# Designed miniproteins, single chains, continued (2): the designs that were tried, part 23

Each design is a single chain, and the fold is of that chain. pLDDT is the mean over its residues in the fold that is shown.

## One batch from the design tools (miniprotein)

Design m4770
Fold by ESMFold2-Fast:
Structure m4770 (fold): chain A 98 residues (1-98)
Amino acid sequence: MAPELVEVGAIVEFPRLLSDEEVKALTEKIKELYSNAEVEVRGRLVVIYVQDESATKAIEQVEKAAKLVEETLGGRLVMIGGKSEVEQKFEKLLAELE
């Protein structure tokens, strides 16, 4: 039985491929600020997922993490939404970029 946690995500698109060093540094920085955040990088896309007992807190954390990614590496925010909706959009974008 899964706990009743709210899961939200954000997708950020970059104009170029990120290096392995940039991916590692970004992931470490996000996890340092938001210990419950999960980060996935695929090609030019970064996805951040946050879980919290409060929808408001989950959204606030994912917005701040996405903004950090945009400001640090010059990415463009594509969407913020519920985890399932974000996962569907991410898979679609990956298919379009391959």
Scores: mean pLDDT 78

Design m4771
Fold by ESMFold2-Fast:
Structure m4771 (fold): chain A 91 residues (1-91)
Amino acid sequence: MTVKLTVVGAGNGLKEGEVIEVSFSDSAEEIAEKLGISLETAKEILEKLRKAKTGDFISVGLGTLFRGLTEEEARELAKETGSTILKVEHV
């Protein structure tokens, strides 16, 4: 299974609209590299991605899965927390 992660809002360092594609099979190290995070954080994000549905959002800095947010609400959350928020899309 492949997941498309779109940067919806970024506090610092990443650009809105950036797209990162990851696979569930070999993805912890690839997620760590692509998102610039630790392997431990990447594993936590992977566990949330396994539970996430298309349209959910994940905070990279908080390691939290959000459901029912609009993209506008996700952008505001990124600004308020200073965390990068990723939109989840299963492909």
Scores: mean pLDDT 74

Design m4772
Fold by ESMFold2-Fast:
Structure m4772 (fold): chain A 93 residues (1-93)
Amino acid sequence: MEREREQNRALRRMVEAAVRGVLGGEEEEMERELEEAAEEYARASGDRELAERHREAALAAARSARRHREELDEGSRELAEAVLRVSKRLEER
């Protein structure tokens, strides 16, 4: 139970970092946050290979989305911001 909660928290932080990066954050900051989240996931799961695969997938997806930001409509940006707000609320509990 505890390890599973830590794994889910690390994955959530990884998603939040990618979403912030897509919404206009600095790429270097996004890469750093993704690396930190992957390290947390590796410690919680004991699976460094899986943690690295998650990091690589999130980074690739975020970089692709950043290049195609012009195609993101206002609703998609609002949804991404809502995800970040909900994640912050859940972290408070």
Scores: mean pLDDT 74

Design m4773
Fold by ESMFold2-Fast:
Structure m4773 (fold): chain A 91 residues (1-91)
Amino acid sequence: DEELKKIEEAAKEAVEALRPKAEELAKTVPAEDVKATVEALLREGIRKFVEISGDKKLGELLLRALEAQRNNDQAELAKVEEEIEKYLKEK
């Protein structure tokens, strides 16, 4: 319960840190580059989450999920999501 709240707090901090950058990118990024820009923003969010939470293992799992989604690898994405759920329950 306390561990989950700590993770939620770190995730909220990471999202709030990215909000001004997302707003600025929406004004300046051409539509053809939006996909690459969104991926870069997500990777930065994961990096910030690891920095705030100190949870390197969860950061690794989130990066794996992002790469699976980028590659449209539904099997790997499902596996990583299951590993994240198990990690959070067993932590």
Scores: mean pLDDT 69

Design m4774
Fold by ESMFold2-Fast:
Structure m4774 (fold): chain A 63 residues (1-63)
Amino acid sequence: DLLQEIIDRATPEQLPLAVLYHMGAVVALKYGDREGAVSILRKAAEDLPELADLFQEAADRVA
């Protein structure tokens, strides 16, 4: 569960942005935009390098 892993590993400063990226990817997937979801997750990995492994794994699962 990506959200639980974000909650467990993110600092208080990282958490709002990490949750925002996670929700963006979930919304994209709900509306059938897999490419948009992958793009959001890969951007999250760029912007949050300490959580990049989580977001890259999620992007690879969606792609």
Scores: mean pLDDT 85

Design m4775
Fold by ESMFold2-Fast:
Structure m4775 (fold): chain A 56 residues (1-56)
Amino acid sequence: SGTILRVASRDMGVSAGTITRLVRTLSDEEAARALAALSGISVEAARSVITALRKG
């Protein structure tokens, strides 16, 4: 999960700490919507990222 988190953070321009907080505190749908809003990617792309981070 550390490698996926680092790549996602770099690619989206969102800090690893922010992504970790969203994943830990929000549902998958809420985390995906928040990540999409912060990064400018689609909600569908954000859901894929959240799923990858949860899978490890």
Scores: mean pLDDT 80

Design m4776
Fold by ESMFold2-Fast:
Order: structure tokens, then sequence, then C-alpha cells
Structure m4776 (fold): chain A 64 residues (1-64)
């Protein structure tokens, strides 16, 4: 379905952003990113939660 495809793409983007943040070596950013990914995992089928996590990871990456 369109919803399933959107969830899949959001999860792929979250994974990509998480790996980029982990590669920065910044401990504060890594801790915050880990908490955001855990929130996404707890709400794995909630598009609104996944969109918010993606946005917050993008903002976190943009600060560095």
Amino acid sequence: SAEEEKIKKLKEEIRRLYLQIMATGNADSQEEASKLVLEAMKNENDIDVLEEVRKRLEELLAKK
C-alpha cells in the first residue's frame, strides 16, 4: 500500500541519518540520535512519529 511504502522510505531515511550522526563522533549528538531511533522503533507503524524523528535527526545533523 501507499502507507506501507511511505513507512518503508521513512525507516530507510531514519537509518541513513542515524548512521551519518554516529559517524560524526559527537557523543551528545549520538546520544540524542539513539533516543530518537528508539522512539521510532517503539512507534514503527506511526507515520507522524517517524516523520518527527526524521525531522529531528535532520536538524541534529545540520547543527554540525
Scores: mean pLDDT 84

Design m4777
Fold by ESMFold2-Fast:
Structure m4777 (fold): chain A 71 residues (1-71)
Amino acid sequence: MKIDKEVLDVEVEASLLVMEASIYRLAGDEAGKKEAEERLIKLAEEFFGEKIPSAEEAVKRINEAGLKSLA
């Protein structure tokens, strides 16, 4: 299987940001959750060169890129 290092690096960073947002959500830290989600959106926007409307869409696009790199 072909593993693209750039895709792998982005998936790792995105996973850490998703975990950070989840931790803040469980702790009731709305500001921390929002900051983590904004960083996730920026990561996806920089990687794809496109405007990303939400953290959920950012995760979806990064996961799709990861799946394609395994093909």
Scores: mean pLDDT 77

Design m4778
Fold by ESMFold2-Fast:
Structure m4778 (fold): chain A 69 residues (1-69)
Amino acid sequence: KLEELKRRIAEAIARIREANAAARSQEERDALTLEPQQELNRAVNELRELNPEWTPEQIGLFVTEVREA
């Protein structure tokens, strides 16, 4: 379900952005970004599994478009 993956990727990216903004040290940044980064990785892996015909560049473009929207 492409729309669901889009939302999950967008949410994970937003959480990473918020964590980076909130963190006061590198250690805190690493801790706060860990979970949303893992969720982003899971969503991207699911995107690849649902679209095995897509190239790595096409996957990257999809993620970039979601990030820049």
Scores: mean pLDDT 81

Design m4779
Fold by ESMFold2-Fast:
Structure m4779 (fold): chain A 80 residues (1-80)
Amino acid sequence: SALAELLRRSAERLEELKKKLEEELGYNKELTEHLDKAIAHVRAAAEAAAAGDLETALAHLQEGDAHAQKAAALARELLA
């Protein structure tokens, strides 16, 4: 499905972002944990979307978004 493909690409982009942030900022445990959880939830959303379970996909996207927002806030603090 188109949604599953978009979500797989989103997870890949988050993994690339994680690698770049670790290269630039060094290792930060809390940032890495939130990024890993965001990636895991986006991947789970892609699998649910591929199975046609849009309710489960949305639930995973909501949890992934919460972790992504926390990661973004932490990254901003580390960049300041």
Scores: mean pLDDT 88

Design m4780
Fold by ESMFold2-Fast:
Structure m4780 (fold): chain A 72 residues (1-72)
Amino acid sequence: VSPTSETLAQLLARGKVYDNPDLLKLANELIEDLKKGSPMAPGNRSSITDEDVKATYELVPEMERRLREREG
């Protein structure tokens, strides 16, 4: 288990994604992929710190658009 990954998911839910479970799921999947492959992820850029949180927030708007596109 990765505490950092969970923290990010929780932060997302608290921010905007919490209002949209679909978006949360999408973001969680991305985070999972990142930690699994973790070659160059937004949170991998630096270290698990405040920057990771910011990067996650920036990802929200992108995920939102992607989710909408996927749904149709």
Scores: mean pLDDT 52

Design m4781
Fold by ESMFold2-Fast:
Structure m4781 (fold): chain A 60 residues (1-60)
Amino acid sequence: SKEERAGEAIRRAVDLVLAGKPLDDPEVQALIREFAENMGVDEETARRAVRAAVAHRQSQ
């Protein structure tokens, strides 16, 4: 489903950033785009979601 694809895309994007990939890495950007498309949001909203999820993981 779109929801499952969005969830997998954001999880993988967050994992890559936590592993040391920058947010502008082509692989991370492709996952942000996939998340945006499956959620029906714009790419900047998707990037903010990834940044928020990374910050949350780092503070827990």
Scores: mean pLDDT 85

Design m4782
Fold by ESMFold2-Fast:
Structure m4782 (fold): chain A 62 residues (1-62)
Amino acid sequence: MSALEQQRQDAIDRSIAAHEEIAGEVLDEEERAKMRETHRRVVANGLEERARQEELARARRE
């Protein structure tokens, strides 16, 4: 497994743990699985958007 993939998994796990702590409740397995998938998609989309914005920033606007 790559270091980046491991870092993403750690970030997702931390997000779920923080959500449980803030909400004051324990998520069931179905909710946890769905949240994990949603978070994974959000992280993937964020990385793609960040890369896209970086390319746009490099492009000469003038």
Scores: mean pLDDT 67

Design m4783
Fold by ESMFold2-Fast:
Structure m4783 (fold): chain A 86 residues (1-86)
Amino acid sequence: ERLQKVIEEAKKKTDEMLKSADKAVEAYKNGDIETANKYIEEFKKLSEEASKLMAEATQLSPEGLDVAREVEKKIVEARKKIAEAK
């Protein structure tokens, strides 16, 4: 039960993180730097929360390691999109 809850929560945080990144990119395209910076801060917070949950999942199961690697890839890709939009 705990492992399933941790993985599910991490997926939810990852989805929220990607949405924040998309909003930051959109704000940059519109020239709204203040709004873009706000969404970048939300992205950072959510990525840290997702990473902590994935660290816990990895300690509970080898399957958690595969999920953690997938989350890390999504974080890296989102960071690239934000950097390209600046």
Scores: mean pLDDT 80

Design m4784
Fold by ESMFold2-Fast:
Structure m4784 (fold): chain A 61 residues (1-61)
Amino acid sequence: MSPRVVETLGEIFSHPGVTEEDVQEVLKAVTRYHNGELDDDGLLKRLEEVLERIRERERAQ
């Protein structure tokens, strides 16, 4: 995985607003990456979408 992917994973799992659903979405994306269904850019994009969703939920409270 690229350094950006590792950094983004760390941000997601360290975030106080992370949910079980977010963890499952990350697991699906990582599994698809390992199966060759996603490249580094595709994986990073999905992880950034999860992180943005977490941030928006926290800001809305």
Scores: mean pLDDT 80

Design m4785
Fold by ESMFold2-Fast:
Structure m4785 (fold): chain A 83 residues (1-83)
Amino acid sequence: NPELEISLKLFKLIEEGAEDEELIKEAVELAKKLGKSELTGLRYYSIAKIVYLLLKGKDVDLSNFDLSEEELELIEELLKILK
């Protein structure tokens, strides 16, 4: 699953202390390599950041992100892998 692989790569960069500008740039470039839009890259960045914050025990209001069913499933899959 390419979206899962991208999200895991972005998560690793967050753990290594990458700045938001670096994460956004990497997410957009990875999305473009899959023939996706810049907007899709920004969604991958948001998903990786949400997962990171949830794993750190932060209270994240998921309703603020207008997540699709597929994006919610991806977040659940990432949480299962990373726990």
Scores: mean pLDDT 82

Design m4786
Fold by ESMFold2-Fast:
Structure m4786 (fold): chain A 88 residues (1-88)
Amino acid sequence: SHMEGLREAIELFVELVDKSEKYGNGKYNVKKAENLLKEIEENFEKLSEEERKKLIDEVLEYAKKAEEGGFKKEAEEIKKKAEELEKK
């Protein structure tokens, strides 16, 4: 299968979305985390357990930045969804 580097492709997509927006607000980090969560969910069965863990850790980093930007409730909801994906 041509699914080599699927994790890297997902990471690149998130980076491209990141670069399309201005820095400086918590909503930006919420959007990055939510987009990455969606990509993980859509590709869940194609990702290894190690790849899923790495991407989930990246989601948690974006959630932390969102919380620092004042989006505490959204960050907590993202963290909960990430935890639920990790338990699958």
Scores: mean pLDDT 79

Design m4787
Fold by ESMFold2-Fast:
Structure m4787 (fold): chain A 82 residues (1-82)
Amino acid sequence: GIDNLINGLKEIIKLVEEGKLEEAIEKLNRLMDGVKQAKISEELKNKLLNLLEEAKKALEAGKADEAIAHLQEAIKLLEEHK
């Protein structure tokens, strides 16, 4: 559900803050697969996946602060749809 996605995003942020970027990318990829299978609206899925793809690009570029900003926007989006 939405709470599981929020908790997963919070765990990814912690990994980024710890400098564990490869582990953060792996967890983000698995979470993105979970979003595709989630029982949420297509509009919410598309918005969420766009934010997560930008976070992934930031992580792959080593831009931790930019990645955290996108992940926090994703959490806020999900909290607004609880």
Scores: mean pLDDT 88

Design m4788
Fold by ESMFold2-Fast:
Structure m4788 (fold): chain A 93 residues (1-93)
Amino acid sequence: SAAAEQARIQALLEQLNAELTKKTMELFKRLDEAEEKGEISPQEARRLKMEASDLLAKAHLELRRKARQGDVEGMKKIAEETLKWLEEKLEEL
């Protein structure tokens, strides 16, 4: 039913938003630790945090838009691309 489909899309939206937020917070923690140890400059840590925050904000907006359209595959693609970027930055630390 349409109601069951909308409920599944909403649950997926909440799950993906939570996953992206969690991974972004993990990156912020690693950046703070790297800055404290002198492994990265305060300017570079700030730049990466701003870039990650901007990417997260854009991903949240696009996920919400795709959810309204019922575009489940589009939601998964946005989440996968955003998570891949965050994971690559974590690996570089």
Scores: mean pLDDT 90

Design m4789
Fold by ESMFold2-Fast:
Structure m4789 (fold): chain A 70 residues (1-70)
Amino acid sequence: MKLVPLSEEEKELLKKAVEREMEPSPEMLENLNNPEGSDLALLMEEAAAQGAYGVVIQIAVIESLQKRKA
């Protein structure tokens, strides 16, 4: 999967949503904290698996915005 660079604000919003809606795996936290970018598809899969649909929607919006600005 392609890693997408997230702004500091985007990372903070995702981390807060994840902490609120689900229990992140160590792998998910490493993905969120990766300075080279985050694999949004893996983040979305884990959020969906835990029923954290608010997080899923937020990731989908970010992914859509990243694709549109290509």
Scores: mean pLDDT 75

Design m4790
Fold by ESMFold2-Fast:
Structure m4790 (fold): chain A 79 residues (1-79)
Amino acid sequence: SKLVTITVAGKDYTLTQEQAQEAMKRIREIVAEMTDKSFLDFYLEVSAKEASGEPLSPEEQEIVERIEAAVKELVAENQ
């Protein structure tokens, strides 16, 4: 399959391979701009909190909201 599913804030987004590459680029840029953590460290921390029902910090929530907005815009742009 040429489709890739990415999960952001517990929501699944189905994208083409090209859209997924652009989404990952935008996600990495947002994480690098807003935090001193690697993308992997940020992703693992947020995913663990979401899985356990632990609330995100205000800074983590803002980053996740920016990531969600970027992915949604990318999906809308390519319709």
Scores: mean pLDDT 76

Design m4791
Fold by ESMFold2-Fast:
Structure m4791 (fold): chain A 91 residues (1-91)
Amino acid sequence: AEFTIELIGASGEVVKRFPPVIGLGLAKLLAEVAAEEAKRKGYKGIRISSTDSMDNTLLLVKHAIEAAEKVGLKVKRVRIEGNEAYIELEH
Protein backbone atom coordinates (compact mmCIF):
# COMPACT_ATOMS: atom_id res chain seq x y z
CA ALA A 1 0.00 0.00 0.00
CA GLU A 2 1.21 3.47 -0.91
CA PHE A 3 -0.02 6.26 1.38
CA THR A 4 -0.17 10.01 0.80
CA ILE A 5 -0.49 12.52 3.64
CA GLU A 6 -1.12 16.25 3.10
CA LEU A 7 -1.53 19.17 5.51
CA ILE A 8 -4.47 21.46 4.78
CA GLY A 9 -4.70 25.20 5.44
CA ALA A 10 -7.63 27.35 6.50
CA SER A 11 -9.29 27.58 3.03
CA GLY A 12 -8.78 23.90 2.13
CA GLU A 13 -5.52 24.48 0.25
CA VAL A 14 -2.68 21.94 0.42
CA VAL A 15 0.06 23.70 2.42
CA LYS A 16 2.36 20.66 2.56
CA ARG A 17 2.49 17.30 0.81
CA PHE A 18 4.70 14.66 2.41
CA PRO A 19 6.54 12.24 0.09
CA PRO A 20 4.44 9.07 -0.50
CA VAL A 21 5.31 6.15 1.78
CA ILE A 22 4.88 2.40 1.32
CA GLY A 23 3.49 0.35 4.19
CA LEU A 24 0.98 1.09 6.95
CA GLY A 25 3.66 1.16 9.68
CA LEU A 26 5.66 3.92 7.97
CA ALA A 27 2.43 5.77 7.14
CA LYS A 28 1.43 5.69 10.83
CA LEU A 29 4.79 7.23 11.81
CA LEU A 30 4.33 9.89 9.11
CA ALA A 31 0.80 10.62 10.43
CA GLU A 32 2.34 11.29 13.86
CA VAL A 33 4.81 13.74 12.27
CA ALA A 34 1.93 15.36 10.35
CA ALA A 35 -0.13 15.78 13.54
CA GLU A 36 2.82 17.43 15.35
CA GLU A 37 3.38 19.82 12.42
CA ALA A 38 -0.36 20.63 12.19
CA LYS A 39 -0.28 21.55 15.91
CA ARG A 40 2.93 23.61 15.59
CA LYS A 41 1.86 25.49 12.42
CA GLY A 42 -1.89 25.82 13.11
CA TYR A 43 -3.01 23.81 10.05
CA LYS A 44 -6.74 23.05 9.77
CA GLY A 45 -6.62 19.48 8.53
CA ILE A 46 -4.84 16.31 7.52
CA ARG A 47 -5.73 14.58 4.24
CA ILE A 48 -4.92 10.88 3.92
CA SER A 49 -5.21 8.51 0.96
CA SER A 50 -4.05 5.00 0.07
CA THR A 51 -3.71 3.24 -3.29
CA ASP A 52 -5.12 -0.04 -1.89
CA SER A 53 -8.46 -0.08 -0.08
CA MET A 54 -10.74 1.78 2.28
CA ASP A 55 -9.67 -0.55 5.13
CA ASN A 56 -6.05 0.66 4.95
CA THR A 57 -7.22 4.29 4.78
CA LEU A 58 -9.49 3.77 7.83
CA LEU A 59 -6.69 2.18 9.90
CA LEU A 60 -4.40 5.10 9.09
CA VAL A 61 -7.20 7.63 9.81
CA LYS A 62 -7.78 6.04 13.25
CA HIS A 63 -4.06 6.32 14.03
CA ALA A 64 -3.91 9.94 12.75
CA ILE A 65 -6.88 10.88 14.99
CA GLU A 66 -5.12 9.33 18.01
CA ALA A 67 -1.87 11.14 17.08
CA ALA A 68 -3.68 14.49 16.74
CA GLU A 69 -5.42 14.07 20.11
CA LYS A 70 -2.08 13.11 21.74
CA VAL A 71 -0.57 16.49 20.69
CA GLY A 72 -3.60 18.39 22.06
CA LEU A 73 -5.64 18.84 18.86
CA LYS A 74 -9.36 18.10 18.77
CA VAL A 75 -10.79 16.21 15.80
CA LYS A 76 -13.83 18.23 14.70
CA ARG A 77 -14.89 16.05 11.74
CA VAL A 78 -13.74 13.19 9.53
CA ARG A 79 -14.92 13.15 5.90
CA ILE A 80 -14.33 10.04 3.79
CA GLU A 81 -14.57 9.99 -0.02
CA GLY A 82 -13.46 6.80 -1.80
CA ASN A 83 -9.97 5.89 -0.57
CA GLU A 84 -9.33 9.46 0.73
CA ALA A 85 -10.09 10.91 4.17
CA TYR A 86 -10.01 14.47 5.49
CA ILE A 87 -9.51 15.00 9.22
CA GLU A 88 -10.65 18.48 10.28
CA LEU A 89 -8.76 19.81 13.32
CA GLU A 90 -9.55 22.30 16.07
CA HIS A 91 -6.60 23.98 17.89
Scores: mean pLDDT 82

Design m4792
Fold by ESMFold2-Fast:
Structure m4792 (fold): chain A 87 residues (1-87)
Amino acid sequence: SKIEEAIKELLELAKELAEAIEKKDFQRINELVERIEKLMSELSKEELLEASRALTQHVVNDKSLSETEKAALLAIASELQARAKEL
C-alpha cells in the first residue's frame, strides 16, 4: 500500500539522516530533509498520523537503534503529527 511504502521510505531516510548528521555532511542532510518534506506533503491527514505512530513504535521496539537514529525518527514523527494537525 502507499502508506506501507511511505513508512518504509521514512525509516530508511531517518537512518540515512542519522548517518549524515554523525558525519556532519550538511549537503546530504539538506537533500534528505527535502526528500522527507516532499514525502510528507504527499500524505493525507490519516496517513501522516499512521506514519507518526509507526515511527514512534519502531523507536520503542528496535533496541539496536543509536541515540542519533532515535532522535531522527522522533523528530520526523513529531513533524508528521504537526502537519496532520494543520489538515
Scores: mean pLDDT 89

Design m4793
Fold by ESMFold2-Fast:
Structure m4793 (fold): chain A 111 residues (1-111)
Amino acid sequence: EEELKRKQEAVGLLVEASRAAINRDADKLREIAQKLKELGYPEAASLVEEAARDVERGDVARAITNVLKAIYVVSGEEDLKFFEDLEKGENALPYSGNPRKTIEVYLKERE
């Protein structure tokens, strides 16, 4: 139960990180990275910190790649689809609340 709650909170933070990367908000990405580290996901936190640096350099595509890698580290590919479904009514990302489409649009040529 507690582990599931931490994972769900980390997943929610990664949705915010995706939005922050697209909006080029490096400060928000660093805030999210700190919260991820506190939840026990230091690898995901490191990737989100790299995304903040990428945003500061103007490389939004690389920033989104690093957020996607953080999502895979925390939740895996199946949870990415759950994330996509969760966002449908909230429009958390520019592409009609679809984080996967947002990521795919920017990352088609980069893994």
Scores: mean pLDDT 69

Design m4794
Fold by ESMFold2-Fast:
Structure m4794 (fold): chain A 70 residues (1-70)
Amino acid sequence: MDEIEEKVERYLDEGKLSEAAKLLTPEVADRLFERINEEIKEAEKNKDYDKIFDLGVRALALAVLVVLEK
């Protein structure tokens, strides 16, 4: 995870959606979606369904921000 990806996730956790949106480029969003997908695969392997749900919610939040940034 690079510094920008970490900042976006931190802003989302803090509810700073406008600040997260300012840093969220298509390239950053793609990398975050890839990371979330890999984390979902690991959580599925461990049968950690709560974590899969939380990761799915984060992916949805990112998708909404990408659409609404315009």
Scores: mean pLDDT 77

Design m4795
Fold by ESMFold2-Fast:
Structure m4795 (fold): chain A 94 residues (1-94)
Amino acid sequence: MFRETLIEVARELGLDVEALRGMSVDEQFNVVLSELVRRYVDAFSAEPVDEELIKRIEELLERLKKVSDEEQQKTIDSAMRKVREVLERRERER
């Protein structure tokens, strides 16, 4: 389930699914999560804020979280906390 969901999320993000299939599950997770985080930051950084992209990324994160173990959920939560820190720093620099 988790591996299949990673591939589905990657496909929706336009990532190279064939390259990802050759990776370990941990590597697939890192690639997918990093791309979700990057796009999420970009959506909040848009003028005006891209609310539809924000909702889409949140949907994909929740889908991934539902099939994740406790360790993977903590990794997702940690990544989202870092996004908040980046956004707060960016507001301060404007």
Scores: mean pLDDT 79

Design m4796
Fold by ESMFold2-Fast:
Structure m4796 (fold): chain A 81 residues (1-81)
Amino acid sequence: SVKEEVEKLLAEIQALAAEFKKALEAGDWERAAELDEQIRRLSLRLLELIKQLPEEEQKEFIAKLSAIFNELAAAIVKAAE
């Protein structure tokens, strides 16, 4: 189902986000850039699938994705200090 694909993609994005943070902390900028590209690609696909869900589920998954990106932004700022 679309919902199962959305949940799977969200879990994959969360896993990649954790690897991205680890790469930043290790100073592995090349690996971080590769992970950023993967996260961006999967996030765009996730947004396309979310549009097919009921409005309440759209809000829930958009909020979860936004939380991930807020954490990534914070990690980038911290790494740049």
Scores: mean pLDDT 87

Design m4797
Fold by ESMFold2-Fast:
Structure m4797 (fold): chain A 100 residues (1-100)
Amino acid sequence: MKASPEEVESVRRALADTLERAAELIEQGKYDEAIKLLGLSAPFVALAGATVAYLAGREDEAERFKEIAKRAMQIADDLENGADPEEVAKRVRELAEEVR
């Protein structure tokens, strides 16, 4: 099986958009929705991205997607355990910028 570089780019954009949406939800006080987006949706998209990157022969990008999945899940856990929402939103926006 082989994936295209364009498919990698498409998943990368979807991941960045998901992370930006999570930051907006935090800023709106919708923490439960943000936690689900960061702890479930973003990791799912990132792991799909890792698979697509691996199939495209981009092992470095696949590892980057896996790291982003771990970081998104950690941020979700921190927010659920009472981390400052303003600091969490900044961390999420920084992660989204790294994905772009």
Scores: mean pLDDT 85

Design m4798
Fold by ESMFold2-Fast:
Structure m4798 (fold): chain A 77 residues (1-77)
Amino acid sequence: SSMAEALGRAVEEAGRIGEETARKDIEKAEEVARKKMEELTEEVGASPRDRALALGLVEHETRVFVEEERRRKEEEA
């Protein structure tokens, strides 16, 4: 459906912004990704259930990326 496609694109965009933020300021990555996901789900008019699912997915993906970036930075120190 058009909503599922819009949510998929929103998750991709929020995740991408979270990853870019992690590379520049790792401590802000999860907050920035979460905020972007909230903004995008509001813009597409997602149901509360779909918003919760999309937010959960972005939070999980961003956390994994942040953990990998922390490890990379620690290895460079």
Scores: mean pLDDT 82

Design m4799
Fold by ESMFold2-Fast:
Structure m4799 (fold): chain A 59 residues (1-59)
Amino acid sequence: LTPEEQKEAEAFGKFQRLLGRALSNQDFDKVSAGQTAFANALLAGKSVTEATQAGIAAI
């Protein structure tokens, strides 16, 4: 993987783990916030890495 692809994959993996943890804890507000931040960043034209970081920050 290129350094950019590696960074993107690592960030996305972290985001998925945080979402899974929030779901396991029945913390639906965090799940919703993370998913909404990710989707809104993508709709605003942000990169996948930037959108993933926004999702992580919202959780």
Scores: mean pLDDT 82

Design m4800
Fold by ESMFold2-Fast:
Structure m4800 (fold): chain A 63 residues (1-63)
Amino acid sequence: SALEEGIREAERLARSAADARGAAAYGGTSKHQGLLSLEEGFSEEEAARNAIEGGRRAAALMA
């Protein structure tokens, strides 16, 4: 479904952003940030939007 695909892309972007931050902060465990937001009980739509937005901002900082 479109929602499921959106969540997967959001997770990929969130992980990429988390990995970039993890590289700057060696002690950080970045692997679970995107999934953690979903686990916290955020609506899937809100979690996906937040992850995508955060991932895009992080990617822009790396460009």
Scores: mean pLDDT 54

Design m4801
Fold by ESMFold2-Fast:
Structure m4801 (fold): chain A 74 residues (1-74)
Amino acid sequence: MEELRKEIEEKIEELRRLGEESEDPRLRTHIEAMVQLIERELAEAKTEEELRRLLKGVEQLLEDVRAQMEAERA
């Protein structure tokens, strides 16, 4: 369980870095809002299943953000 929490925290930090690097204020605001939501869910999570679900959600969000940033550069 602690390992899952640490992995989620690392993914949150990655999201924050991408948000800071983004030139799109909308994407930046979206990332900030999602990070706040994820941090609340992480704090409230009581089971390994909740953490695994949250991790998958964060990984998907990271992929979506990276794809959006790539589209901005094209």
Scores: mean pLDDT 80

Design m4802
Fold by ESMFold2-Fast:
Structure m4802 (fold): chain A 74 residues (1-74)
Amino acid sequence: GDKVFEEMINEAKKLKEEAVKMLEPISKEKAEEFEKEMENLIKESKETPGSQKTINLLNEAIEKAKKLIEEVRA
């Protein structure tokens, strides 16, 4: 179980970094706000490891970053 959660956390972190890099030239303030929001979701997911809440929070973070990357690319 632990490896799956580690992989999800790593993917969320990677997508956060990609989204922040894409946002920074558009708006530094929005990039900082997004980074903080993603970090808070990842932090909260670590507080309840192994629960459905952890999976839901990590999926929310991943989907949020993916949507932002798609919007910025469009």
Scores: mean pLDDT 79

Design m4803
Fold by ESMFold2-Fast:
Structure m4803 (fold): chain A 75 residues (1-75)
Amino acid sequence: GSSSVEVTIKSDHPLEELAEAIKELKLQKGSVIQVKNLTTGKVFQLDTSSLASFSELLYATRVGDVLQITSVPTP
């Protein structure tokens, strides 16, 4: 089954808050996650080993947004 966590962005450092939520999922290095912004409805597929994949999410994320983070199982 997939694991998910939710985080509400409370500061101007959304990547730090996202990183803390990702740690709760206990993912392996290079795992793919799906991040759904429940406030805007936007969905992102992100490689946890690549900082570049997080830049698009950063532009789409504001203080007060609720993010749902789900692990994507490898086949």
Scores: mean pLDDT 73

Design m4804
Fold by ESMFold2-Fast:
Structure m4804 (fold): chain A 56 residues (1-56)
Amino acid sequence: GMAAQREAVLAELRALIEAGRLDEAERLGVKAYLQGIISVEELNELGRLMREREAA
């Protein structure tokens, strides 16, 4: 269902960010947002995490 897809996508996005795979995380996050799987608030939070990871 949608909730299971959302949880899986968010888990994958966090794993990609932690691994420093920021280009893949950005592409997946935008795709998930456009497909209605994640909210704009979730996309913005992921963007914040990506910027923090890039600055490390």
Scores: mean pLDDT 83

Design m4805
Fold by ESMFold2-Fast:
Structure m4805 (fold): chain A 65 residues (1-65)
Amino acid sequence: GPTAESRAAGERGGRATLAAALADGLSPEQARKIADETRRAGESGDDAETAGRLAAEAAVRGLSA
């Protein structure tokens, strides 16, 4: 299961993705969906670098939708 460290990394990635998506004009619903996907991916990853990479990929996907 997720560690406290991976949960914290996921939360940071999710918040950053939410802020970026909203700033780029995505709807609150779409932004939250992408942020939640990033948070879950970060929580199941091995490190904060993985969470950051997934957050960047999620933001790019949001901008493409």
Scores: mean pLDDT 67

